# Ledger of designs, part 41: designed miniproteins, single chains, continued (2)

Each design is a single chain, and the fold is of that chain. pLDDT is the mean over its residues in the fold that is shown.

## One batch from the design tools (miniprotein)

Design m5342
Fold by ESMFold2-Fast:
Structure m5342 (fold): chain A 72 residues (1-72)
Amino acid sequence: MSEEEKKKLEKAKELVEEGKELFKEGKYDEAIEKYEEALKILKEVLGEYHPETIEVEIELGLVLIKKAVSKL
């Protein structure tokens, strides 16, 4: 990987951790924003079907489900 790609992956990891914290706090919209930003980077650098990308997609899916259920 290039140095630039490594920095992008570090940023994606930061965004995932921020998203996890926001999700724990019940801030679903803010958590979704962080996960979507992380996914954009992960898809660009690693690709859509990479295990790390898929893990974050699953986490985003869980936040979306929780937000939807909270509106019922």
Scores: mean pLDDT 84

Design m5343
Fold by ESMFold2-Fast:
Structure m5343 (fold): chain A 77 residues (1-77)
Amino acid sequence: SARIEEAVELGKRLAGLLYQKILAEGKRSGSAEVEVDGVRIRIEVDVDKGATITVRVGDEEVVVELSTEELEELLKK
C-alpha cells in the first residue's frame, strides 16, 4: 500500500532525527510516537542496536528495523 510505504519513509526520517537528538543529549536510547491521518508510527532507537519502526493502519501492522549504520546514513539527509 502506498500509504504504508509513505508512513515507513516518514518513520525512517523520524528515526534519524530521534537518533540525532539522543546523541546530542548524551543518551543511549529514545522513543517517539506520532499519528498522521489515521496512521500510527512508533519509533524506538538504541545507539547500540539501531531503530525499530512500527506502522499501524487499522488492523495492519508493519515493522521495519534499521541498523545503526543505516541511522547514520539518514543523518546525511
Scores: mean pLDDT 83

Design m5344
Fold by ESMFold2-Fast:
Structure m5344 (fold): chain A 76 residues (1-76)
Amino acid sequence: MLSEEEIEEYKELFKEFDIDGDGYLDGIELERLKVYLKKLGYNADIDGIMKEVDKDGDGKIDFEEFLELMEKIKNS
């Protein structure tokens, strides 16, 4: 599980990718996040994990789903 300190760090990261400030990552924002994760050297199935955490199935990731995504990617 993520610590409160890690959650706050991910909140700031989420804000950096949430360019339009709507509280969701979608479209180009998700593509930018994928590029960022690939630059960090993560070889996880990022697309598969994103699909698993998108509980609403709307192609948007809120902050809670983003935390689950980051936890799954780092632990894979």
Scores: mean pLDDT 74

Design m5345
Fold by ESMFold2-Fast:
Structure m5345 (fold): chain A 60 residues (1-60)
Amino acid sequence: MAPNLGETIRRAREAKGLSQRELAERLGISTSTLSRIERGEIDAGAALIDRIEKVLGIEL
């Protein structure tokens, strides 16, 4: 994808009308962790990527 992984997650989340807090709660992580992933500051593990894909209905 032309955007980086974090930006792709952020746009998909915004398209679903979800706040960072709401998505983080659905994923079982902190809002701070999700914010850092969306900014590309930390890597998400394969299991977390799979959960993000399922919650947002996207492929990463």
Scores: mean pLDDT 79

Design m5346
Fold by ESMFold2-Fast:
Structure m5346 (fold): chain A 89 residues (1-89)
Amino acid sequence: MVEDLRQAIRDAEEAIKLLESLKPLDPEVAEAAIEKLKEAKKLLEEAAEAAERGDLEKAEELAREALRIVAEMAEKYGERLQEMLKKAE
C-alpha cells in the first residue's frame, strides 16, 4: 500500500507537469485538471503518512477520495485532454 501510494504521488506529479506544458493549447481545461490533480496528490500524500503511522483505515479512506477526484476529472475533461495530447505530439 505505502509503495503504491508513493507511485501514485509520482504519477500525479508527472501528470501535473504534462498538463502545465499543455496549458497554451487550452488554459481553462488544463488549469482545471491541474487543480484536481493537486487535490488528489495532497490526499495521496496524507494517505501515505497515515499508512506509515499504521492507520490503514484512514489511508484507505483518503486514497478512495483521491481516486474519486481523479475519476470525476477524467469523466469531465478526459476527452478534451486526449485531444490536447494528440495535438501536442
Scores: mean pLDDT 82

Design m5347
Fold by ESMFold2-Fast:
Structure m5347 (fold): chain A 106 residues (1-106)
Amino acid sequence: SPDVDWLWRGGDGATPLHMAAAAGNAAAVRAALAAGADVHAETPTDSGLETPLHLAARAGHAEVVRLLLEAGADPRARNSAGQTALDLAEAAGKAEVAALIRAALA
């Protein structure tokens, strides 16, 4: 995704799991989760209170979304704008990711 550049520039308060999720790096996501990374971690308020699931959903990374949901990510979590991962996936036109999140909400 072209939108990962802000994270690569060292977005303040983003964890390695946030970076891996935004980049769609499923291997890095698996490694971070195996190392005990907090799947519920939020970016700071000035960075939108976004979880790794929000970043993966907006970017359309279906495999990463599945890994995060399997690890217990909350599909109902809201960012500072009141948006869920589903809201972000739908706004970005990411149909496969939106379907995965809807299944997790059922």
Scores: mean pLDDT 81

Design m5348
Fold by ESMFold2-Fast:
Structure m5348 (fold): chain A 65 residues (1-65)
Amino acid sequence: MEELEKKISELEKKAADYQRKADQARGNAILAYGNGDVETAEKYRQLAEEFEKKRDEYKKEIDSL
């Protein structure tokens, strides 16, 4: 039981880290769009989607436990 709890905790930390990175990238994309920098906004949007995908992978791993 405790080993499973530790595994879940580690995966939750990784999911939370990628969520923070995704949120930061999304924020940067919004700021870039507001400044008319569409190229920078698109780069941050793609980066956010990549982090969201990794977040979802860790969440799926937790759900499979």
Scores: mean pLDDT 85

Design m5349
Fold by ESMFold2-Fast:
Formats: structure tokens, C-alpha cells, sequence
Structure m5349 (fold): chain A 98 residues (1-98)
């Protein structure tokens, strides 16, 4: 418990910086989603990618990253819809071409 609490404190410091960026920009919200994706927390990654899309509906990278997180959860059909949306916004989006 104590060792896990100390690890959470380091993560909280990082999250404070990322949360400040996420409060002002879709790019910051995308980066916070990428942080949660890297930690294997796909549900929080999805939440933050959806917030990025709400702030910037034409953010192709947010749709592509949302598709990646959904695919990692086994929601392949839902993931493909978001990859298609990313390609509709930016046909050259490398993350969505996979």
C-alpha cells in the first residue's frame, strides 16, 4: 500500500501537468489520453480522446487514437468506424491506415 502510494504520487505530479494542458487544448487532452493508454488504462484513454473530439471535432489524431484504444479493448467494429472518421478528416493519417 505505501509503495503503491509513492508510485501514485509520481503519477499525480505528471497528471497535474497533463491536466493543466488538457484544460486549455484538444492536443493536451490527446496527450493525457496517450498517457492512460501507455498505462493500459483504456477506459480513461477513451474518455480523454472523446473530450479532445468534443473540443476539436476535426482532430484526426484523436479519432485514430480512440480507434486504437477501442481495438485494444476488443471493440474492433467500433474502432474501424473511428479510423474511417480519422481518414475522412485526414486521408494521410498514418495511425488510421493500419
Amino acid sequence: YLEKTLSKLSDLERMVILSAEASVSAEGQLKLGEYYLSKGNYDLAIKWYKKAIELDPNFADAYANLGIALRKKGKVEEAEKYFQKALEIDPNNEKAKA
Scores: mean pLDDT 76

Design m5350
Fold by ESMFold2-Fast:
Parts: C-alpha cells; structure tokens; sequence
Structure m5350 (fold): chain A 63 residues (1-63)
C-alpha cells in the first residue's frame, strides 16, 4: 500500500530520531500537525508493521 503524506512524514521523523521512542504528542508538535491526525497515522503504520508501539504508549521504527 502506498503511504499517505502524513504517514511518510511520521516515518521520516522517526528515522531521524533512530533509537528514540516518541509519543504521538511529540510527533504532532515536531511536525505541526493535530495529535489526532498523527495518532491515526501511527495506528496505520503499526498495522503495516512499520512502527512499534511500546508498553508506555510511545512509538519507534520497527527495527
């Protein structure tokens, strides 16, 4: 499936912060997007196996 522009931007930010887990709020603030938009993108990326959700609710690249 092709990524949406929001999904691609979220992945790029997580790649720039390799080894660091970020919350949906931190990603939203960094990208200047609504937290609801980022949370939806993160859920789609998690379903595709591209990001990992940690037990504390933060996200990182699935590598």
Amino acid sequence: MPLSPTEARVLQLLAQNAGTALSAREIAEALGLPQSTVSRALRRLEAQGLVERLPDGRYRLAE
Scores: mean pLDDT 81

Design m5351
Fold by ESMFold2-Fast:
Structure m5351 (fold): chain A 71 residues (1-71)
Amino acid sequence: MMSKESARELAQKAVDALKAGDIEKGREYLGKALDLAGTPQISRDRILSGDKSSLLVAAQGLREKYGGSRT
């Protein structure tokens, strides 16, 4: 069964946490979103090693990819 927390929902939580200045919580939510998205470990580690701006861009990208238009 798909998780009740979708990759899009976790990506949104990551965006919210990062905008609030909670970088560690932002990384936690982004990591969970990447795991649900099936992101390879090497890509996941690279994304999570980024600064606040890089993490925010990655979280926004995941949110749009999994919560945006179907086209």
Scores: mean pLDDT 75

Design m5352
Fold by ESMFold2-Fast:
Structure m5352 (fold): chain A 82 residues (1-82)
Amino acid sequence: STLAQVLEEKYAAGEITPQEMADMIAEILGLSDEQKELLTQGLTAAIAGDAQKAAEYQKKLQELLYKEATAEEKKRMEEGEA
């Protein structure tokens, strides 16, 4: 929450773009270029007030994260459903 708050304040001040926010988050989380693109689109939609489009890109990002997850991470997800 604290990091998100700082990023939101920088955006409100015009110091950072949605793409720069996505770049910072991707660096911290180790996201791929494709994952970062979906994050950028989701942040752009959220900032524009398009909650439906933001949710759509967030779902696509989650699906891509699960698809690109390691065999160990996928196994943990399967065990969580059992």
Scores: mean pLDDT 71

Design m5353
Fold by ESMFold2-Fast:
Structure m5353 (fold): chain A 74 residues (1-74)
Amino acid sequence: MKISGTVTDSNGNPVAGATVRAYGLGVDKEATTDANGNFTIDVEEGTYTVTVWKDGYDVQTKEAKPGTVNFTLT
């Protein structure tokens, strides 16, 4: 299964180069957002803590299950 989604800023613009980390249940995986703000992380079924950060933005954290999760950096 996978957690995937987009990272945008407060104006709706995609944020490239943001680090997305999914951790919990013995998992600790990272992805970096592409030029369109997209990311994908392969995980098993379960609930994970997903943290997104990039220099110049506040860290965002959300609990997520496999599927689509989107983040807005401020």
Scores: mean pLDDT 84

Design m5354
Fold by ESMFold2-Fast:
Structure m5354 (fold): chain A 93 residues (1-93)
Amino acid sequence: MELVKEAEKKLEEARKHLEQGNYDEAISKLREAIDLAGKAMEEGYTEEAKKVLERVIDLANELSEATKDDLDKQIEASVVLIHAAVGLVAAKK
């Protein structure tokens, strides 16, 4: 459960950075949340990890809209979205 709590903390940090226009930090925090959710799934906390990945997808979509004029940030946001979506599919049984 520590991994899930850390992932939730990273999601809160990502939203705060997104709201402040700190897109690099927001992307970094979303990537960290995905990694923590993946580890939580490996430890059997699949349902909690799915909820984290769903929130990553929501934030990555918001980030993509906020960075539409920055191709490099759009690519990074899209990579985060893909990784979160793949993790969510892997968690589905």
Scores: mean pLDDT 81

Design m5355
Fold by ESMFold2-Fast:
Structure m5355 (fold): chain A 71 residues (1-71)
Amino acid sequence: MESLEEKILRLLYESKEPLSAREIAEKLGVSVETVRIHLRFLEKEGSIERLEDGRYRLTEAGRRAAERNLA
């Protein structure tokens, strides 16, 4: 069973551009509120970073984590 955090990391890994919480929610079929809760946890863990425009992208650590889950 794949966690929502793992799904977010995979989506960001596959995306060529940073994604907003709304875009992530739409692509994963979950509420934006649910996505925001998990984004806060991933940001605290250093797996993602929030950009100046409010979009999110993987950190180096998050990219490595996503690569392991995709292998």
Scores: mean pLDDT 81

Design m5356
Fold by ESMFold2-Fast:
Structure m5356 (fold): chain A 112 residues (1-112)
Amino acid sequence: SHSVFKEAFKAFDKDGNGYISAAEIRHVMKNLFGSNLTDEKVEEMIRIFDKDGDGQISVEEFVQILSDVKTDKEAQDRVTELLRLFNVEDTPELREKLVKEGKELARELGIH
């Protein structure tokens, strides 16, 4: 399967730093939800995924949260906040799509 995340992260992987920039996050979310984020929304989204409070999102953390959105409470809570931020309806079908995209990206990047 061709993943929207895979396309975005393949370009980013050239840097080899393992972190997601605000611009890359904005690009991925625009492709998933069809809307662009303001700078304030991007900062809020970084806070949702930033477990360490360092102002950065690792590719591994982002992929893990998406992959676990059906089974892990912390991942569920973070995705719920993300959908609220985008004003996107929280549906089982959307969550299944996010899990699929996250697992495909994890496999391609050798995560877990």
Scores: mean pLDDT 66

Design m5357
Fold by ESMFold2-Fast:
Structure m5357 (fold): chain A 60 residues (1-60)
Amino acid sequence: IEVEAVAKEDYEAKKEDELSFKKGEKLLILEVLDGEHVKAKSLKTGEEGIVPKSYLEVVE
């Protein structure tokens, strides 16, 4: 499922497979991994990585 989302807060990647982003960045959710994490793509940089779900707001 591909769903557009906006970052609620700044996040800095803690692991190589995580994605860093700033508040207000648009991301595309590619896959839901678990209750806490999604795989997303930054629409600004084109990079893919794991993102904490709580940092994202889904855009309709």
Scores: mean pLDDT 79

Design m5358
Fold by ESMFold2-Fast:
Structure m5358 (fold): chain A 85 residues (1-85)
Amino acid sequence: VEEKSREAIELARELAERLKAAIAAGGVAGLEELAATPEIQELAERIQKLGEEIKETGSEEEVEKTYTEVQSLFAEVAAAAEAAE
């Protein structure tokens, strides 16, 4: 389950960094354009599936830690989007 948690966090970090870069380059419009790409949609689906697997097989602490890190990463994206427009 540690492998799944690590993978989910790494994918979420990659997604968050890509979204933040899009916001920096093109504001909310840049974010919307990137979010519409198949690559980003597939990445988001993979993160969601890993999250479900972690819930089923992980300890309560592992689940909370993973979700806290993922939530923190996406909170940064939300803050960047708010600051852009």
Scores: mean pLDDT 76

Design m5359
Fold by ESMFold2-Fast:
Structure m5359 (fold): chain A 74 residues (1-74)
Amino acid sequence: LSTEEAFEKLKEFVKLALPERYLKHVENLDSPVPDDLKRQLARALDVPEEELPALFATKTFGELAAFLKPYLEP
């Protein structure tokens, strides 16, 4: 799964699983990720607590999508 493909899967997941207000933030790979959205995604994708510091260290949707690849491909 490429980072671009992971980003598209992440965008679809946000659209289907999270409140509509979050979708406006998912514009492109270079867009900054709000910490609130990171918290919602960690909960919704069941990200392990030990990986949360790394998740919150991501700055762009490209970095976030690359980090979340294992959770977007069950």
Scores: mean pLDDT 79

Design m5360
Fold by ESMFold2-Fast:
Structure m5360 (fold): chain A 67 residues (1-67)
Amino acid sequence: ETEEIEKRALELLKKDPSLRKELIAIQKAANLAGVPSLEEAKKIAEEKGMDPEKAYKEYEERKRLAE
């Protein structure tokens, strides 16, 4: 679940600080898409061959269209 994903993310951050920016982007995408977990947002981005930043923009566009 979310807690498990977050714990793993923290461990990765300790090894490579550059991953911090990736996690922030995924978290923002998850909030906009209404998904409950970082894992789900990341999976969607990977399925489309997108980086987290581009996934965030796509989710934001979908939100705009929904309104």
Scores: mean pLDDT 56

Design m5361
Fold by ESMFold2-Fast:
Structure m5361 (fold): chain A 71 residues (1-71)
Amino acid sequence: MNEAELKEFKGLDKDGNGYITKEELREYLRRVDPSLTDEEIDERIAKADKDGNGKITPEEFVEWRREERRG
């Protein structure tokens, strides 16, 4: 994990519990790209939440961010 990815994760981990919730990621996506629909946001969250438990680990977040940047 590079420093930028770690800072981004920590900014989303509002509770400091070591994972991001689906709601925190949804808020982030709306902030980064206000043109996204709720459906598009949910699709992106589903890609990040690979185990389907509603908690996104630092590892899942980094992999998801790298996939999103692949274009």
Scores: mean pLDDT 73

Design m5362
Fold by ESMFold2-Fast:
Structure m5362 (fold): chain A 62 residues (1-62)
Amino acid sequence: APVDLEAVARRDYVATAPDELSLKKGDRVRVLRVHPDGRAEVESLETGQRGWVPLELLDVVV
């Protein structure tokens, strides 16, 4: 589903597919979409790159 939320990576993540994004713990991202399979499409606020990451990686900034 389309969303527009800010989140922080809970841990380092290394992309395992071409459509995925690598993140470092503490990186800030904008969540653009959430998929029912537990993946989120994000834009890194650190690098400006977009890609998919596991939703469990993200803490939503409230």
Scores: mean pLDDT 79

Design m5363
Fold by ESMFold2-Fast:
Structure m5363 (fold): chain A 60 residues (1-60)
Amino acid sequence: MKGIYRALYDFPATSPDELSLRAGELVEVLEEVDEDWVLARSLATGRTGLVPKRYLERIE
């Protein structure tokens, strides 16, 4: 899943390990953590954290 993805939905982080996203935000997926989660970096802020795979759409 490495590549550039767009957030399909708003995702409010509930823990410090998670990355909050707004719908339309672009992220770089760095690695798959498990079947449900990826480690991603926000292209807008440079912050990294866990986001649900199902919230992301690959664009590159």
Scores: mean pLDDT 82

Design m5364
Fold by ESMFold2-Fast:
Structure m5364 (fold): chain A 82 residues (1-82)
Amino acid sequence: MDIELILRAIGIILRAIGLILDAELDKSLTEEQKEEIIKLAEEAIELARKALEEEDIEKAEELLEKAEEKLEEAERLLKENS
């Protein structure tokens, strides 16, 4: 596996964990807003994990792209609702 793809996947996972913690600790978010942000972050972790197990570099890159899109949506929801 490409070391650059591994580091990218790890970065996504760490970023997602940070978003989950931020959402959980944010007192200004509704329960529904917290659940949506956490769900998106968890989906990003799952996609990054799948990318780490993927032997096809192009498929791994597509999974990481989808994970990053989920994180961007979670970050947007956190910013707009905090």
Scores: mean pLDDT 85

Design m5365
Fold by ESMFold2-Fast:
Structure m5365 (fold): chain A 59 residues (1-59)
Amino acid sequence: MKLYRAIEDWPQVHPEMLGFKKGDVLELLAEISDSYWLARSLKTGQTGLVPKEFLEEIP
């Protein structure tokens, strides 16, 4: 399982998007495009598209 941490808050601006808060941990499910990934929030269990620029890899 590949985990990422949110480095900034991101509101759910579209129904397909996943909103998150700085410090939230997300599981990468798929790389959809150059700008967006499909991820799951470990906090809420919800899935959606997230901007990869707002995520950092957890070693």
Scores: mean pLDDT 82

Design m5366
Fold by ESMFold2-Fast:
Structure m5366 (fold): chain A 84 residues (1-84)
Amino acid sequence: SMLDEIFEKVLKKVEKEIKKVQKEYPWITDDQVKKILEESKKSIKTSLDISEGLGMSPEQMMKMSENSGKGSIEISVRRIKEEE
């Protein structure tokens, strides 16, 4: 489906961002990276559901879900930094 295509494209961009973040913060473990990825996937899916419900274009849905995925990474990194 169109949503699946957008999800996969956004996920690929978000995965690249997570790899960049791990290089910048080498204290983030592989297990933590896996949790960040899982949380980001949920964030992307939620954002896509909301933007589709609002009648947004595929381009707008992609931008919103990408921003949501990246925002999830930032929240997760901050949480790890405060708990370790």
Scores: mean pLDDT 85

Design m5367
Fold by ESMFold2-Fast:
Structure m5367 (fold): chain A 62 residues (1-62)
Amino acid sequence: AKGVKVVAVKDYEAKSPEELTIKKGEVLEILEVLDGEWVKVKSLATGKTGIVPKSVLEYAGK
């Protein structure tokens, strides 16, 4: 895949159907950077997609 790999640095629980529940240490792929605080990601562990706050992610490459 051509997406940027990121790691969840905090647990996040989805508050709406468009959001993704993630666990600390989960590896995700950035699909789209949205305006404001949100990023659309795909979980590599589950294959699920959704939006999460940028503050719960860290860049995993380099």
Scores: mean pLDDT 78

Design m5368
Fold by ESMFold2-Fast:
Structure m5368 (fold): chain A 63 residues (1-63)
Amino acid sequence: NEPDVLGRTPLHDAALSGDLAEVEELIRNGADVTAKDKDGLTPLDIAEMTGREDIAAVLRAAL
C-alpha cells in the first residue's frame, strides 16, 4: 500500500470506516498492517480506538 500525503494507507481508511470486507481483502493482497500514519497510528490502533473488535481481531491475526 502506498501512503498518501498524511501517511495513511487504504488499510487505515478501511479500519476507520469500519469496512471489515475491505480490511480482509487488503490483508489478502499483502497490505502492510504495520504501516503508521503521520500521527504514528497503525490500522490496528484505529480499529481499537473505534471499538471495532472484528477488525482489530483480523488485524492482530495478520501481525
Scores: mean pLDDT 79

Design m5369
Fold by ESMFold2-Fast:
Structure m5369 (fold): chain A 104 residues (1-104)
Amino acid sequence: PPPPSRLTQQLHAAALDGDVERVRRLVFEQGADVHAVNSGGYSALHIAALMGRVEVVRLLLFEAGADPEAKNADGLTALEIAERVGETETAEVIREYIEKRKKA
């Protein structure tokens, strides 16, 4: 794929930092693609899960339509990443979203 756009790079940086307000502005005001990935296949959701950014994960799943089933280049979903790094609260939020989606 082409290198990530500047807007995608800014979204991924905001997700890494846990900057919920900046993620919200980038997605809803500037049109950043929540499904866009970096060279490792990491979306904003994967990055937020890796870093344990619970509030960014909530925003991306419940408001921005991020895909919890998307796999990175290592074949890992955001849930699997959160579980591997021991981010218990982040993993629980992702599981809750998946379970509620299955019942809808």
Scores: mean pLDDT 85

Design m5370
Fold by ESMFold2-Fast:
Structure m5370 (fold): chain A 74 residues (1-74)
Amino acid sequence: MDKEKQAEQLYHQGKKALSDGDYEKAAELFEKAVELDPQSPVTPDSYKGMGEAYKKLGDEKKAKEYYEKSKQLS
């Protein structure tokens, strides 16, 4: 399995964790997706997912940082 497919799988796992209300796990999964393949088509959405997860965790500084990263890549 190539890095792009692994990043896509991690992104989908992150989305599921976010839907399940497991915001810390969602942030970790999205971060792993970005680290594995920073140039992946899912990377902007993974940053957006991290922004949402950190916002739910009350970390407004990190949430804003990741939303801005998502915008720069989209």
Scores: mean pLDDT 83

Design m5371
Fold by ESMFold2-Fast:
Structure m5371 (fold): chain A 60 residues (1-60)
Amino acid sequence: VTLTGKAVEAVREALTAAQGPHPTGVLDKAVQEQLRKLGAKIKVDGVLNDETLEALAALD
């Protein structure tokens, strides 16, 4: 599966944000929103749960 521009850009922004001081959950929500853009059926709740990890692994 090839990520297309908007999805790649969004994931890259989430990873870039990890470089700065951010409250817990901000990056988790960003990652979840990007996974939903890619068609994943997950909730955006700021918690790194099994569904989020499974969706992320599916992109591998």
Scores: mean pLDDT 62

Design m5372
Fold by ESMFold2-Fast:
Structure m5372 (fold): chain A 152 residues (1-152)
Amino acid sequence: SMKKQQLAKEAETLQQVRAQLQDQGDKLVALLDRLDPDVAGGIGMSLDYVLGLLDQVIEVAKAGAEDLEKGKELFKKIDVKEFAEAMLGTVEMLTRAARRYPEARPYALAAGRSIVEGLLAAGKVASLLDEESGKILFEAAEEMRRLVEEAE
């Protein structure tokens, strides 16, 4: 039952990260809309997609906390490579916005850090259901952390 307790904990962490990212994203998009509406639109769409991916992992973690086999079945619906690539692409957009728009920089970097934290929690969920997928997500999170640090 240790795995179920860990999945429940990671579901709570992912929900907190999801709420934090939504708040940071809303503030970032509102600010960028005044500076560059096309960039604001692109970042808004990418953040909405990332929030949807986090919602899928939250569902997996919650299901797995009650029934490990149900968690594994739901996890199989997630393309881990596509998930990692979507997160990476969004962090790259955020770091570019941080470099180009000083006014947006604090919100863009905060959103990027939230995505890294979300991916670390997703990696922990994945590791409890499929060890190999967990490793892929942890390696992606480390790469994204470096991108955020280089943009600071």
Scores: mean pLDDT 90

Design m5373
Fold by ESMFold2-Fast:
Structure m5373 (fold): chain A 82 residues (1-82)
Amino acid sequence: SLLKEYQKLVEEAQKELEALKAAGAPGKELVRVGVEQTVKIVKARNKALSQFSDKERQEIFKTLANTKPEDIQKLWDELIEK
């Protein structure tokens, strides 16, 4: 699913940046990789959201708006696994 593809890209981006940071990569390299990963993630997120109807997207956004910041990622992960 597009949602699982999005989640996989987020997880891969986090692992790549953590590995580079642990290896002592220079700040410019971290920024470059971070920007590249952000572009990929944004595109995947937009594709994932396009599979929902306007009503479904509105309901998701309302739920997220009423959720604590710390719980938003958990709700998003649950939506992906559904």
Scores: mean pLDDT 71

Design m5374
Fold by ESMFold2-Fast:
Structure m5374 (fold): chain A 75 residues (1-75)
Amino acid sequence: MSPEEEAERYLEKGIEALKNGDYETAKSYFEKAIELAPEGSPLRVRALALLGQVYHLMGDDAKADELFAEANRLA
């Protein structure tokens, strides 16, 4: 499996965890997706935005803002 295909799988798992309210699990999967996704790819942008949403839901607004800014810069 390519790193991009692996990143897509982690993104899917993160979205499933987020839908189930498992924010810590979603955070872990989105972090792995970001690590494996190519720089500037739509996949990386989406993973950054979703990780930002998780941090916001967990009460870490400063980290959420950083992640949203990074996602917007790449989009």
Scores: mean pLDDT 84

Design m5375
Fold by ESMFold2-Fast:
Structure m5375 (fold): chain A 73 residues (1-73)
Amino acid sequence: ATISGKVTKDGKPVAGATVTVGDKTVTTDENGNYSVDVANGDHDVRVSLPGHSGLIGGVTATDGTTTFNVELK
């Protein structure tokens, strides 16, 4: 299954953020977009920026693409 989404902060896309879904790690592009292929089931989502790291929540991956958008404060 694929988890995809956008990372934003104060309504603006965040490039270069590290997104960890379960045991998989990817980096956001210049528009804040990310996509990661994971096994079906429940996964924890964590996002880190230079100087910041945080558990955002959980996501359930099903067949196909599941969208998980992140708004940082």
Scores: mean pLDDT 79

Design m5376
Fold by ESMFold2-Fast:
Formats: sequence, structure tokens, C-alpha cells
Structure m5376 (fold): chain A 68 residues (1-68)
Amino acid sequence: SEEEQARFDALKAELVAHANALGLPDLAKQYATMLDRLKKEGVSLEQLEAFAEAARRDLDHIAAVKAA
């Protein structure tokens, strides 16, 4: 639905913005591409939200390691 598409677009935009804010623009592009692919393959919005949550934690971890 249009509402589900809007939620997906917001989810992707939030993840991309988070990665860019951490100085990880290549990962921002990779995660955006991965989300688009998973959506196309029929992965549910709930599973995509769980994926984005895990991706955010991974991004935070990568940024922390790079700062050390």
C-alpha cells in the first residue's frame, strides 16, 4: 500500500541519514541497496524494520571501532 511504501521510504531514509552522520557514506549506499533488494524479494516490513535496527547497531559499532 502507499502507507507501507511511505513507512519503508522513511525507514530507508533514517538508516541512510544515520550512516552518513557517522561518516560512513559507503555503508549508507550499501544498506539502502540491501533494503531495496529485500523489499523487492518480498521481505515483510516488520522484518525490514528488524534488519534496519540491527544495521543501526552495527553502524554504531563500526564507528566506535574506527574512532578507537
Scores: mean pLDDT 87

Design m5377
Fold by ESMFold2-Fast:
Structure m5377 (fold): chain A 66 residues (1-66)
Amino acid sequence: MELKVGDIVRAKVDYEATEPDELSIKKGDLLRVLEVIDLDDVLAQSLETGETGIVPTSYLEVVERA
């Protein structure tokens, strides 16, 4: 699945950030894609908390396109 800047995505799993630049997510959380870093990672903003950080693309599914 191709993620794009501005897409609204949903977390597929719970994940606790292990690196300082990562974002912790809970299954079902909605996020906005701010930047596509590579095929495996995006910079996202949580719509639940407003926090930003890197999230693996494999943990996300698109719910609304930009």
Scores: mean pLDDT 82

